# Designs tried in a protein design run: designed miniproteins, single chains. Part 73

Each design is a single chain, and the fold is of that chain. pLDDT is the mean over its residues in the fold that is shown.

## One batch from the design tools (miniprotein)

Design m2520
Fold by ESMFold2-Fast:
Parts: sequence; structure tokens; C-alpha cells
Structure m2520 (fold): chain A 97 residues (1-97)
Amino acid sequence: SSISEFLEEVRRELEEDPEGTKERLLAELDSLSLEQLFGLYFHSVLDISLIKRNKTKLSEKEQEILEAKREIAIAAGEKADKLIIERLRKLSEARRK
């Protein structure tokens, strides 16, 4: 499946059920590809930045979506960082042998 389809599905799910979508993604974090983790991180950060720039007051629903996006972005970013560091360490060791 394409990353664009994955991210569009997540966007729609967040609009319908931000808390349930967050809980599902956090539970499935270890099964997500590095591409999916980066996609979640970058799209969540961009959406948060866009909402804050364009809106002075958020509805309760918009605030729930924003908070879910923050938690998803943090978790996905931290997981992606750990996977990249591990890969870089393995690559460095392989080049010395």
C-alpha cells in the first residue's frame, strides 16, 4: 500500500474518532514501517503548525484532534529515531570489518 493512502486513512479516522485512532496507532507502533512512522510524524507536525497558524480559537473536537496528533507525532518520531540510530550503528560496524 502507498504511504499516501495510509496517511489519508489516518486523517479520516482522526476526524471521526481522535482518541480511538490514537490508541490504535500507539498499540500498533511496533508493526509500522519506518516510512509510515516518518509519515505520521511529519504530517502530524505540519497539521498542528497549520491549525495553530490559521485559528485563534479551537472547537472542543479540533482540540481533541490536535492533542491526538501531538501524542502520535511524539511516539512515531521517537520510534523512528531509535530505528535509524540502530541502522546507522550496524552500518558503521559493517564498514569497519
Scores: mean pLDDT 79

Design m2521
Fold by ESMFold2-Fast:
Structure m2521 (fold): chain A 70 residues (1-70)
Amino acid sequence: MMKYAQVSDIGTKVGDKYVLTDEQKAAYDKILGDTEDASNSTDPGALGVIEGTAEGILEAARAAELKPIY
């Protein structure tokens, strides 16, 4: 299930781009790595991490790193 929040609402503008707070950014970055591994694993714990994190949040984190979001 996809569930997300606006990065511009909870993120901070850094330079000419919007990024998540340092804590949020670290969490999303870790989940991105775990997501790729979980995709090839049958580990229920890894699947729980993906399911606990909305795809929209991951996409928002990537977009915030690459370009501003409103």
Scores: mean pLDDT 45

Design m2522
Fold by ESMFold2-Fast:
Structure m2522 (fold): chain A 128 residues (1-128)
Amino acid sequence: SSAELRERKLELLEKAPPRFGTAEDLERLEEAKREAEKEANSLTSEEDIVKKILEILDRLEEAIEAGDEKQAEIEATRLYAFVRTSIDKLSEEQKKELKERVEELLKKALEKKLYNVAITLLDVLRIL
């Protein structure tokens, strides 16, 4: 439920290190967000939107498995922005499939103690 996801996020916020990167790290996150929003707005077909989300999920999984926290946070931020912008263009069936993949990546992020990535993935699950 939405309430359960919010509670899980609050618990993770207590465990997560501060998201204080360098000015360059923050600019990179903001650029990833803007780029994802622009791409999502440019796509009209559900098939193209789903394909792009799966590409972002694949890059996110690679970053999580590599333990590259900075890259994983960039890809998770990109995922959130893209999904948020394109949510109204996704069918219930596609939302369900994407939710299952995001839940799998959330489990992997938690296993690797990438709490800031996990928080962003909970935000993705809340809007799916």
Scores: mean pLDDT 87

Design m2523
Fold by ESMFold2-Fast:
Structure m2523 (fold): chain A 72 residues (1-72)
Amino acid sequence: MSIKEQVIKKLEEEAKKVIDLALEKGDYRSVAETLELTGEALAKIEEAKTEEELKKVYDEFKKRLEEIEKQI
């Protein structure tokens, strides 16, 4: 797998965990926020041309995902 494919897989797995938690608690707002954040991150990953850009997108995604998880 390419580095980009590995980052996408890891990002999707982390998003799924937060979505599953939010669904179990009936927190549809956090589900929507996580889906929007994931879509934005995937679009940025597609346009990323360097490993450094991929790392920045992933780090920002993870930070924002943790903020969503804290509100669930």
Scores: mean pLDDT 85

Design m2524
Fold by ESMFold2-Fast:
Structure m2524 (fold): chain A 115 residues (1-115)
Amino acid sequence: SLEEDIQELIDDLETRVKALRELKAYVESTTDPAELERIKAFLERTLEADVAYFRRLAEKYKDNPELVEIFREAAERYEQLLAEVRKATTKDELISVLDRAIEFYEELIEKLKSL
């Protein structure tokens, strides 16, 4: 059912929030420039996958205008975060992107819960 699909999406997004919080803590604890570059590359690929994921969800739920709008907005915000990751040259800039990615996921979870 749609309700079960939405609950599964919420559970998946909550798992992603936990992973991003753990990644942020790791970034804050590291002083290795090579490790920061690996984290940046990983985050770039993760955000690229998230953009594709939200675009697929918009197509899957194309008959539900409210869900289409939510997932289209998600894809656009993640494209903006991806651009910011690509420009990030400092640890603080990478932490800033992670904070916004976490905040955005939490906002999305609340929107889905309000359906």
Scores: mean pLDDT 88

Design m2525
Fold by ESMFold2-Fast:
Structure m2525 (fold): chain A 78 residues (1-78)
Amino acid sequence: VDPTVRAVVKHEVDEAVKIIREALEKGETLDQIAERLGVPKEELIPHLRRMLDNARRAGVDVSELEELLKKIEELAKK
């Protein structure tokens, strides 16, 4: 993988993790999390799944993003 592409993907993942973690700690809704990430609520989970897949392909550590995605999917079932 191109080092530049990997760096961009890593930055995107790190930023998403930070945003999601802060929002979940504040008890924010899925709508608020989606707004912070610049996506519609209905695109939130598909967007994060695409980010996770792209990061795995780029060799970026996704452990934290994967854990946060599981929490978001749990909230979406409610």
Scores: mean pLDDT 81

Design m2526
Fold by ESMFold2-Fast:
Structure m2526 (fold): chain A 96 residues (1-96)
Amino acid sequence: SAELEAKLESLVKNESDRRFAQAVLKLLKRIAEKLSEASQKELYDIFLSVIDGSDLEEAKKQIERLAKKENLEPRTLRELLSMLEQIHDRLEELKG
């Protein structure tokens, strides 16, 4: 998603942030390519919502519902949840 790429890039302050943003985009692209078109959009919208300041716990519930709908492997669900938490943590650090 061009919008997600642009928003993640706008949060980059150093090389570590850039590498993290690239890792997020690569993970999401890899997972999205295996999903239906509607679920691809939903996945990107969930991550965009967290970047825009939506509630992390609600976003995690949305990912769990998506994982159940698409029958995602437990490992993939854990990767998505971990990445959401890491995005949220980095955004909270930027507010301090």
Scores: mean pLDDT 83

Design m2527
Fold by ESMFold2-Fast:
Structure m2527 (fold): chain A 62 residues (1-62)
Amino acid sequence: EIVTPGLTKEQIQREVDILRKLLEAKTLEEVDEIYNEMKQTANEREKKAIDKIYETLKAYLE
């Protein structure tokens, strides 16, 4: 598929919701688990954004 319109809003909403969960989690282990789950569902483009957030959270919590 060349272009897939109609999922931008829903995808963002999911990301925001998951991001909130990550912030609520105080343990690095929990963050890692959520990150892995997101990678499974997220697309290559989403992976980039998620990867950045994950790295930031790790550095902050560390």
Scores: mean pLDDT 68

Design m2528
Fold by ESMFold2-Fast:
Structure m2528 (fold): chain A 89 residues (1-89)
Amino acid sequence: EDVKLELVEVKQKGNDIEVTVRLTMDEAMPTVMAFHVDGSKKILHIHSATGKVIESTLTIPGEKDVEIQAEAIRDGEVLASKTILVKVE
């Protein structure tokens, strides 16, 4: 609806992988980006809505292939979700 999640970049940084996800909003509003890594680890990035487009970067160990479920959450409601498959080498 009012928000969109896109994978921007997967980048190797030594032994780590940086995953950058873009949130695009029709209206700049405070939004939480929640990342579920391999179903066991949850990382939250809280954004104060400084603009209609924000990018969030995760750093994860580059030891194995990883599935990340990214969610845009506002007022406890999931507005958008995206599954990202990160392939190592």
Scores: mean pLDDT 77

Design m2529
Fold by ESMFold2-Fast:
Structure m2529 (fold): chain A 119 residues (1-119)
Amino acid sequence: MVTVTVSGGGTFAEGGTVTLTATFSVAVPESGVVWLLERPGRPLELVVKGSEPAGALGSSRFVGSGDGTTATLTLTDLRLEDTGVYYAGANGRAGTASGAGAAGGALGAGNGATVTVVA
């Protein structure tokens, strides 16, 4: 199980840009990074997988990147519906070089970053 810390949250203006940074305890390939959004009253929703928007909430405004132990999520043209807690995780099956595979595809234990978008 990887540990992840997400930073870069805060209060942002509608139409603005925010970059969230995830720091992992181990190197994770970009394709193995996932970003989830938790909104009040809703379950966790997948927004980015690797560098690409993913899931029903995925938008071309959301771009992921990865470099070793660091991954970033950039949200452009912020909207009120982008408000929530953003979590980063690693697909635990992405690396098998040392036989490390996790049942259920481990989303890393770590904090989320709260993004609040205001008009």
Scores: mean pLDDT 68

Design m2530
Fold by ESMFold2-Fast:
Structure m2530 (fold): chain A 83 residues (1-83)
Amino acid sequence: MAEEAKRLAKEGNLLEAVKAAVEAIANLTPENIREVLEALKALGEAGVSTAPGLLYLLARKAEELGDYETAEEARKLAEEIEK
């Protein structure tokens, strides 16, 4: 799921990439969390307006999994995109 979101974002299939990213966040694990972050970064770089909101959601889920470093990175990236 996370790999699919990243691939779709880079291919410019932004609607399907957003759907895949939301699904990946819903099924977040310690093993896929970094790949989900990369997918959301790709969506932000592509100019997807929902990417900051998804990054804040990822940050919250990362904290629930004990990954505070990725949570901080996701929040920082969301703030940079929202400028």
Scores: mean pLDDT 77

Design m2531
Fold by ESMFold2-Fast:
Structure m2531 (fold): chain A 84 residues (1-84)
Amino acid sequence: AAEAQRQQAEADRLLEGARGMARSVAKLYAEDPAMGERAARAAAETVRLHSQVNGETSRAAFRRAAREVVSPDLAARLEALVDA
């Protein structure tokens, strides 16, 4: 029970951070698409660096957050950037 709860708490923290990044990118795209693209690229690079340390957990969290928070078109774009 305690072990499962710790894993859930960690996953929730990663998801919350990823949702924050996805929302920030979406806001920037709405105001200035060029800034939005730069922010998306920076977020993808951050996720890739975290994936080198924490494995696929950061990538999985970012993909889930993007699909949940951002439009399907933007989510697909963010997934492509993370995979590049």
Scores: mean pLDDT 77

Design m2532
Fold by ESMFold2-Fast:
Structure m2532 (fold): chain A 89 residues (1-89)
Amino acid sequence: MEVTTTTFVSDDGTAVGTVTLRLPDAVPVVGTMTVTEAESGNTTTLTKRADARLVTQSGQPPQYLATITLTHKFSGDKVSALTATGRPE
């Protein structure tokens, strides 16, 4: 299994995590994003479930791909920690 994660925070106070999983089989996957606000120290954890779908490309064996995007709009000025991860369920 291969997991690729990208996280960013927009200037308008939105935290975004994108998790892409490459899988051998059509299994359900779970993406989790944890956001910690700098001023309050409050931590919010978001979880989203997705099903991996078959992707076929000419000349390559088929693989299963799942992409999960998690977004959280926060009210503070800054995020002190932002992490995202994914795994098969």
Scores: mean pLDDT 78

Design m2533
Fold by ESMFold2-Fast:
Structure m2533 (fold): chain A 96 residues (1-96)
Amino acid sequence: GEREERVERLREELRRTVLQAVDALANSSPASVVQSLLDQAVDLARELARLVGEEEARRIATRAIMEAFDEIAKKYGIGIATAAAGYVQHRVKQAL
């Protein structure tokens, strides 16, 4: 239905934005770029929580962060990926 289609779009947007945020942190992008991506990820997570509840939104966000960690670890190594993904997870978890 319409709700399920909206949830799927928000899930995909969150997945993409989280990956961009983790990548930006890992490659030392400008603070303004990192902050913009983090704010977008937080807003998307909150919108998901309004549609599916906080618990399911946390599950979706955790999956996105885990997938981003795997991609960034391949690119920059486990240490950098752990720090970057951990920071994004902390910001999203505090918002939910």
Scores: mean pLDDT 90

Design m2534
Fold by ESMFold2-Fast:
Structure m2534 (fold): chain A 73 residues (1-73)
Amino acid sequence: SERMKEIKERIYRAFRMLGEDITFEEVEKMSGKELAEKVREFMEKHGITLEQLAKLLGVSAETVRRWLEELEK
């Protein structure tokens, strides 16, 4: 869906901002569950909170929580 692609594009940009060696093609190929797990691994690796990730994405922490929930469905 267009919504899923938008979420993936925004998460991909956050990954690249913190220097993750990942392509958008790799993110696009991930299932929602795989991407949600990758986001959790990314947060742990960089020692950032959900609120800090939300700041990098230019959105609220509530928005990121909703995106992760949408990905896990």
Scores: mean pLDDT 82

Design m2535
Fold by ESMFold2-Fast:
Structure m2535 (fold): chain A 98 residues (1-98)
Amino acid sequence: SERIKFLEELAELLQEAVDLASRAIATGNQADLDQAKATVQRAKDLLEQNKDLLPESLYNSLLSTLDEAIASTDPLELEILLGSMLTGVSTLLVSEKK
């Protein structure tokens, strides 16, 4: 399933971004925050490339959250936004694998 593969790749990128945001919180290092944001940009690029695999309302919601994450200057806000999105994507994946 193309949709399952896409959601698995998206979840992996979101988990990587959460881990990097957590690191940025712990270190206070701008380079760690920049790396987290670069990973969020990769997740956004993946989402845009796979727009047809999601309902429009879900696509728009996820895109909005990723744009907010990229614009954030607070690694704690970034971790919260990405963590919530990861939970939603993971829940959708479990539903798709039934």
Scores: mean pLDDT 88

Design m2536
Fold by ESMFold2-Fast:
Structure m2536 (fold): chain A 102 residues (1-102)
Amino acid sequence: DAALAVVTVIVPDGSSLTPEQRELVERLRELADELAKNATATDVFVGIALDGKVEDLRRMLELAEKALENGENRRFYTGLDTPEAQALKAALDAAIADVRAR
């Protein structure tokens, strides 16, 4: 079967998250799960939260809520300032494009 909607929420050591950051991450994961359940072979949702900053998580949550409201799947990225994070984003974008082309 062709590409499933892939939702990945990567944060630094989870034990270092504040209660507010944990609440926002859980809310984002819930919305990401709802988006994934409605995905088709051509629909893609990719969310990456790498630093757990409250402002970045709130922005991702806003984008996820807008995507759900409009029935659209979007890619959400935050905390992508490291070479490793940029490489991961590029690899995910390439893999998604490859599967969509097949």
Scores: mean pLDDT 51

Design m2537
Fold by ESMFold2-Fast:
Structure m2537 (fold): chain A 73 residues (1-73)
Amino acid sequence: SAEARVRARAEAALAAARAGDSDRGGLHITGAYTVGVSEGASAAARRELLAVAEESTDPLVRQGALNAARALE
């Protein structure tokens, strides 16, 4: 489902952030956003991106997730 793909991207963003790969984290945030918009899962994408922003210790990944979630409001 689109929600599962959004979740997978959010989990990958957190894993990338934990590994110190802010660029890959940002790519996965963009992927979650794109699935949300393109596949009618915007509400799921917003919730998952807000969770990434809350859980991530990487400030660039946190900011990217917040910006993407705001774009889905």
Scores: mean pLDDT 87

Design m2538
Fold by ESMFold2-Fast:
Structure m2538 (fold): chain A 67 residues (1-67)
Amino acid sequence: SMEELEKKLKEALELLKQGKSKEALELFREVISDEEFWNSLPESKQIAIETQIKELEENPEGKPPPK
């Protein structure tokens, strides 16, 4: 359901705050895989979620990028 996906999105954000990057990424992927829910989100939220997924995929260990 849409409400369940919204709950998963909130849980993913909470996991990010706790440093559980791998678990957060898994939930974000579930949220974006639902086309109906994804298309119901404002463009600004879609961009924010895509940015978070990209950052987590590039930095799953939470390491800052090498200088």
Scores: mean pLDDT 75

Design m2539
Fold by ESMFold2-Fast:
Structure m2539 (fold): chain A 95 residues (1-95)
Amino acid sequence: EMEELKKKAVEQLKGMVELLRKIFEEAKPYLSKEQQEELEKELKEFEKRVKEAIKKIEEAKSKEEFEKVLNEEAEKLTKEAEELIERIRKAVEAG
């Protein structure tokens, strides 16, 4: 049960990164080179945090630890993803 839940959580986090990468790539033609570099750096930092969250999820030894890590990391990463999407949107509007 817990291993299946971990796999689903990891797949969702990977999907979030893939979606953000797709949004960024589709936005690139509307962005200046400076905006592309800034957003690429922020996206790479986000991807690094997602990898750290995946590691914590995989290393969870109990269902309670798994649920705590998942809730904390999912809330934080979802907010960061929403902020990145908004920044990309504003950058496109400014260009």
Scores: mean pLDDT 85

Design m2540
Fold by ESMFold2-Fast:
Structure m2540 (fold): chain A 87 residues (1-87)
Amino acid sequence: MEVFKGKKVTVTITQESETKTVIEIRAEDRDVGNALTLEIAKKAESLGAKVQVYVYGNHTVITVTAPDAETRQQLIEHVKQLVESLK
């Protein structure tokens, strides 16, 4: 499990299986949470991963099914860069 903290946002990444990664976004600002969700989903889809999104208020759960470990690592690095850009 990896946790990335930005200003007023926390992103938690949990690897549930070899192919399934769960990305949880908790943002104090809904617009920030929505922007992060959109950018993460776009990146995952651009890498050929399957994406499912559930949004409840300021809590977003993104489930990503990645074809390989390289795709998963690229997505995790992108999420880290996005969160760090909010500091």
Scores: mean pLDDT 80

Design m2541
Fold by ESMFold2-Fast:
Structure m2541 (fold): chain A 80 residues (1-80)
Amino acid sequence: SDIDVIIDNMRQRIVDARDTIQTTDDPQVLQSVIQQLDDWIQRGQGIYDQTGNPDVQQIIDELQQIRDQGIQRLQQVRQS
């Protein structure tokens, strides 16, 4: 299914985004990742509206959690 491919690709991107947020001290990189997460959340919501697939909703929830972690990390880095 095309949707399953999108879900699998998004899960890989989530792993990469989480790793970047946990390891980077660069505020520009953090801002870029936060912007990407916002974009992916918006696209995911559109897919959920079309499919009602609970795996898509789970991915949106995970993206929102990672976004919040990114914002907290950005605040920590800006205090240096």
Scores: mean pLDDT 86

Design m2542
Fold by ESMFold2-Fast:
Structure m2542 (fold): chain A 62 residues (1-62)
Amino acid sequence: MKKLKELLEQKLKYIIEHNGLSEEEKKNAKQEVEKVLEELSKDPEEAEKELQRLTKFIEELK
């Protein structure tokens, strides 16, 4: 789980540092990552699916 949390934080920073994100979009992206991190504590298997969804979301932001 710790490596997964670090991966999510790295992807979030990567997206935030790329151009085109407004303050609201940065806040929303951070909240999405935060939700996934909370789910990791309750159900790691479900969190893996959420990580894949987050990765797709990040790719679509670009």
Scores: mean pLDDT 67

Design m2543
Fold by ESMFold2-Fast:
Structure m2543 (fold): chain A 72 residues (1-72)
Amino acid sequence: ELGEIYKREQELAKKSQEDGSREVVMEEVEATMKLFPSIVDLSLKLSEMKKKNVPQEEIEKFREEEYKKIKE
């Protein structure tokens, strides 16, 4: 527990020196990780699109649509 408390204090000190807006981003990341199995499949498809040099805008549109379906 002491090691965990020390590590947590270091992380809090780091965050206090960075923008508070980052906490909102971290909350989104945590929510995304809870959907990890579905996100992994999406990630593989996005990787294939990048290998085929699909325009970034099309990749983002595909990501948004699939991500929305995953959240159902």
Scores: mean pLDDT 62

Design m2544
Fold by ESMFold2-Fast:
Structure m2544 (fold): chain A 83 residues (1-83)
Amino acid sequence: SELEKLRKEIPAAEKELEELMKKSTPEEQERLRTQFEIQVLLVELAELEKDEERLREILKKAASQPSLEEQKEFLEKELEKLK
């Protein structure tokens, strides 16, 4: 499954993030951190949302958000509803 793939990639993505942050400006570091946090939220949401149609709807809406910060906020709110 794509979800199982993403879960296995998290440790590697975290390591990549740490390496990229050492070479980045403060503004780039904030963006990179937000991108990583979004990846973690997507995995958590996919684990909790058992309705595949609902999951697809959430992913589509997340991808349509105008900024990374809004995408993260949207995913956090959706994840909270599933807890």
Scores: mean pLDDT 76

Design m2545
Fold by ESMFold2-Fast:
Parts: C-alpha cells; sequence; structure tokens
Structure m2545 (fold): chain A 68 residues (1-68)
C-alpha cells in the first residue's frame, strides 16, 4: 500500500482517514486473494486506529512491514 502510506502522512486529516479506510479494504482483498493471514493482521492493525489520524501513519508502517 505505497500510495496509502504517502496519503497517511498528509497534513489533511480527511485524506489520512481515507487512506486508512482504503488500506483496510485493500489488505482484506489481498487476504481473500492470497490466503496469507498477514494481510488480515495488517488490516486489523490499521482498523484498530480508526478515527485516530495521529496514529494512522505509524499503524500503516507497522502493517506494511508485516506484509513485506
Amino acid sequence: MKKALENAKSPDEFEVEVAASMAVMDFNILYKETGDPRYREAADIVASVAGDVEKTPAALEEALKLVE
């Protein structure tokens, strides 16, 4: 989710929230396509900070490291 991580570092809180929602959706799609449980865990990490724009960039970085 390279583009979602870029958007999550945006100063616009709305753009950060949209990036988080899109990342959760994309990780769930990847889990369905690959069966790799790391994608589901990555989605759960990002979802756990839903509505907290300050924590979103760190959560996305953690999720991306898990699936690399």
Scores: mean pLDDT 74

Design m2546
Fold by ESMFold2-Fast:
Parts: sequence; C-alpha cells; structure tokens
Structure m2546 (fold): chain A 74 residues (1-74)
Amino acid sequence: IKGKLLSGEVDHDRMAATLVALARHALETRELSGEEVLAAVRKQVDRLIEEQGMPEALAEAVIAEVERLVRELG
C-alpha cells in the first residue's frame, strides 16, 4: 500500500469507532461467533498498527470494548 500522507490525516478514533460498531453488528446479527469476531478485530487492529500507525493504547481499548461486547452479546 502506497500513501505517504495517509498516516498524518488518518482519524484513528473514527477507525476504532467503526471497528467496534462492525463487531457489535456481527454479534447482534449472529453472523459470527464471539471468538470469530475477536479474532477478526485483533487481525484488523494489527494491520492498522502496521499500515496506518494506530496507537497501541487505542488498539487495546478497541480489543477491550469488543471483549466486553462478546461477554454481553456473544
């Protein structure tokens, strides 16, 4: 992926919120199991850290919120 200005303008908070919303939707619709949702979110977060420079603290917050949703909904 080639994009030298993307990391400077990437809204990490918006990406985090979108990822949490998608995880909630998948759990509520029963499209994926809680374990599958967690695995997908961890994989996507790892990619965002590597490719978009997402802060690890924000990544941890996303994973923690998805784990909470899995306990509540999954």
Scores: mean pLDDT 75

Design m2547
Fold by ESMFold2-Fast:
Structure m2547 (fold): chain A 75 residues (1-75)
Amino acid sequence: MKHTLSGSVEEVVAKMGELAKEAAAKGLKLAIVKLEISKDFKNVTVTVEEVAPEKAAEAAARGEAEAERAYQKAL
């Protein structure tokens, strides 16, 4: 299942924390699929996906690549 969160960095981090707890209760992990950062770094839009633990490492690597791309684009 995919979730898209948008708002201030603080609001998105808080919502991601709630989704991560819900995913953990199901035995799943959250992975970042897409990240967009505003030019002022104050707002962020994150798409996350619930993934099985055995797929978490691959999903985390893809999420890190997406975060790097979003950060470079925001610069």
Scores: mean pLDDT 78

Design m2548
Fold by ESMFold2-Fast:
Structure m2548 (fold): chain A 74 residues (1-74)
Amino acid sequence: MELSPEEKAALEAYLRQLLAQVDAQIQQAIAQGDTDTVQRLIAGLRYAAAAARSLGLDDIAARFEQLVAEAEAL
């Protein structure tokens, strides 16, 4: 499905906010030693990255992919 430029910009802004929230949740789970929560959040980010790629949101998809790589390096 083709997004209008306005819809694409709004979706990118929303996804950037979600990315920041998920990053904070991952940091909190790491600090608590909650490995199960970390793994669940990483799995969610992988699906979000794939979905963003399918919508042509390559910049935000790359940001999700980077966060996954950083979290997996722990």
Scores: mean pLDDT 79

Design m2549
Fold by ESMFold2-Fast:
Structure m2549 (fold): chain A 90 residues (1-90)
Amino acid sequence: EDDELIARARASPNPVLQRLADELEELRKNKDKSLFHQKRYLRVLAEIRLGLEVEERLKAGETITPQWVADLRARAEAELEKRLKEIEKK
């Protein structure tokens, strides 16, 4: 699944998504992972997921409103916080 998200971000014409995909690939290849490295990985992954969801909505010809983006961001941040807390508990 993460590999699919990276591939989709790399194929995106959005240079921000391409940069995030490059960063995520570098983080994934690092074998000496610290807690900070793992947290960074999850944050970059969340940003990629959000950007791809926006892109899919645009490709579907749907209107993107500031409120829809804000709601999407809030849901993504909530999921990220849950995952970060799980890592910190270990």
Scores: mean pLDDT 76

Design m2550
Fold by ESMFold2-Fast:
Structure m2550 (fold): chain A 85 residues (1-85)
Amino acid sequence: KQKYIDIIVEALRKQGASEEEIEEGLKLIEEQNPPEEKLKDAALLALADEGDVKAAEEILEALRANPTASEEALAAAEERLEALK
């Protein structure tokens, strides 16, 4: 879980989010306690938005190997990666 949270936080910092916005987002994650699959989906989308196609492809392959991954999230991530190619 923590690895994917770290990816999301780094993406927010690169986009110019303030430390207050990041702390607010972290509190929301702690309160909602989302499953690891949801955090992976969010990290994948964040990396795709940054244009880091290689890192996003690695996470996408890991999600595809896990049959519990959301089909909707995988489709959205694939569409974003395809747009970057």
Scores: mean pLDDT 63

Design m2551
Fold by ESMFold2-Fast:
Structure m2551 (fold): chain A 99 residues (1-99)
Amino acid sequence: IVVGLPSEETAKWLKEQAKKGEKIIIVTLKSNADKVKELFKDMKNVEIVTIDDYRQVEPVLEELVKKYKPKGILITDDRFLLPVLRVAEKYKVPLIGPP
């Protein structure tokens, strides 16, 4: 799971993971949704989940972690750091850094 708006370098790495069969879920603000859709255009293994407010990230991320049991969570925006840390610690999901 990726939280925020990935850089072009991070998006390139994520596309490589998706091409290898990895499922990628991107949680982003609705204001960033069009940019994320453009970055991952035509990628079938990429799911985009939009939130209206950064305060929605914690409950949305909890539901995604329960459903998908991801290998890791990548944070691209420091505004999400504390709510993502709380979910990651609760569910024992590792945080991964960008490449």
Scores: mean pLDDT 75

Design m2552
Fold by ESMFold2-Fast:
Structure m2552 (fold): chain A 93 residues (1-93)
Amino acid sequence: SAEEEAAVKEFKEADEETKELLAKIYYLSSIYNLSQALIGKVLGISPSTVSRYLELIKKALSSDEEFRDYLLDYIYENREELEKLVEKARELE
């Protein structure tokens, strides 16, 4: 769809910091089921920004293999750092 194509384009044109942020949001939300408010606290961004990026992730993940591969590779390479974010989230509850 046009919305899925727009999401994929936004991902591909994003800087590395934004791509890493998307991977962190995906990990905390989809794997650990953390709330948008808690993810925002951990990452230093607003819950509305988390919500917007989760929508982007959902659209891109369903339609783009390159995006799926990026997320999986980032998680594989950065597992220890991602687990530290989960520990930080538990301290903020």
Scores: mean pLDDT 86

Design m2553
Fold by ESMFold2-Fast:
Structure m2553 (fold): chain A 72 residues (1-72)
Amino acid sequence: APPVTRRTDAEGARELEFTPDIIKYASKLPSTDYSAQLGQAVGDKLAAKRLSLDEVKDFLKKLQDKLNKEYK
């Protein structure tokens, strides 16, 4: 089974704590297909444990801008 292991630092713990909120936000998007892609992309980045909370927020904002442009 894919284990949930100990986080090395506070930033890693914060990233994991934000995961459910990020998924909830993705589900709120108007397109099911796009929200699924958003959730997967964020999940992949979090799995790499290379993102800070600020980077996650920036990533989501950029994807939201793309979504708004495509939905016009």
Scores: mean pLDDT 52

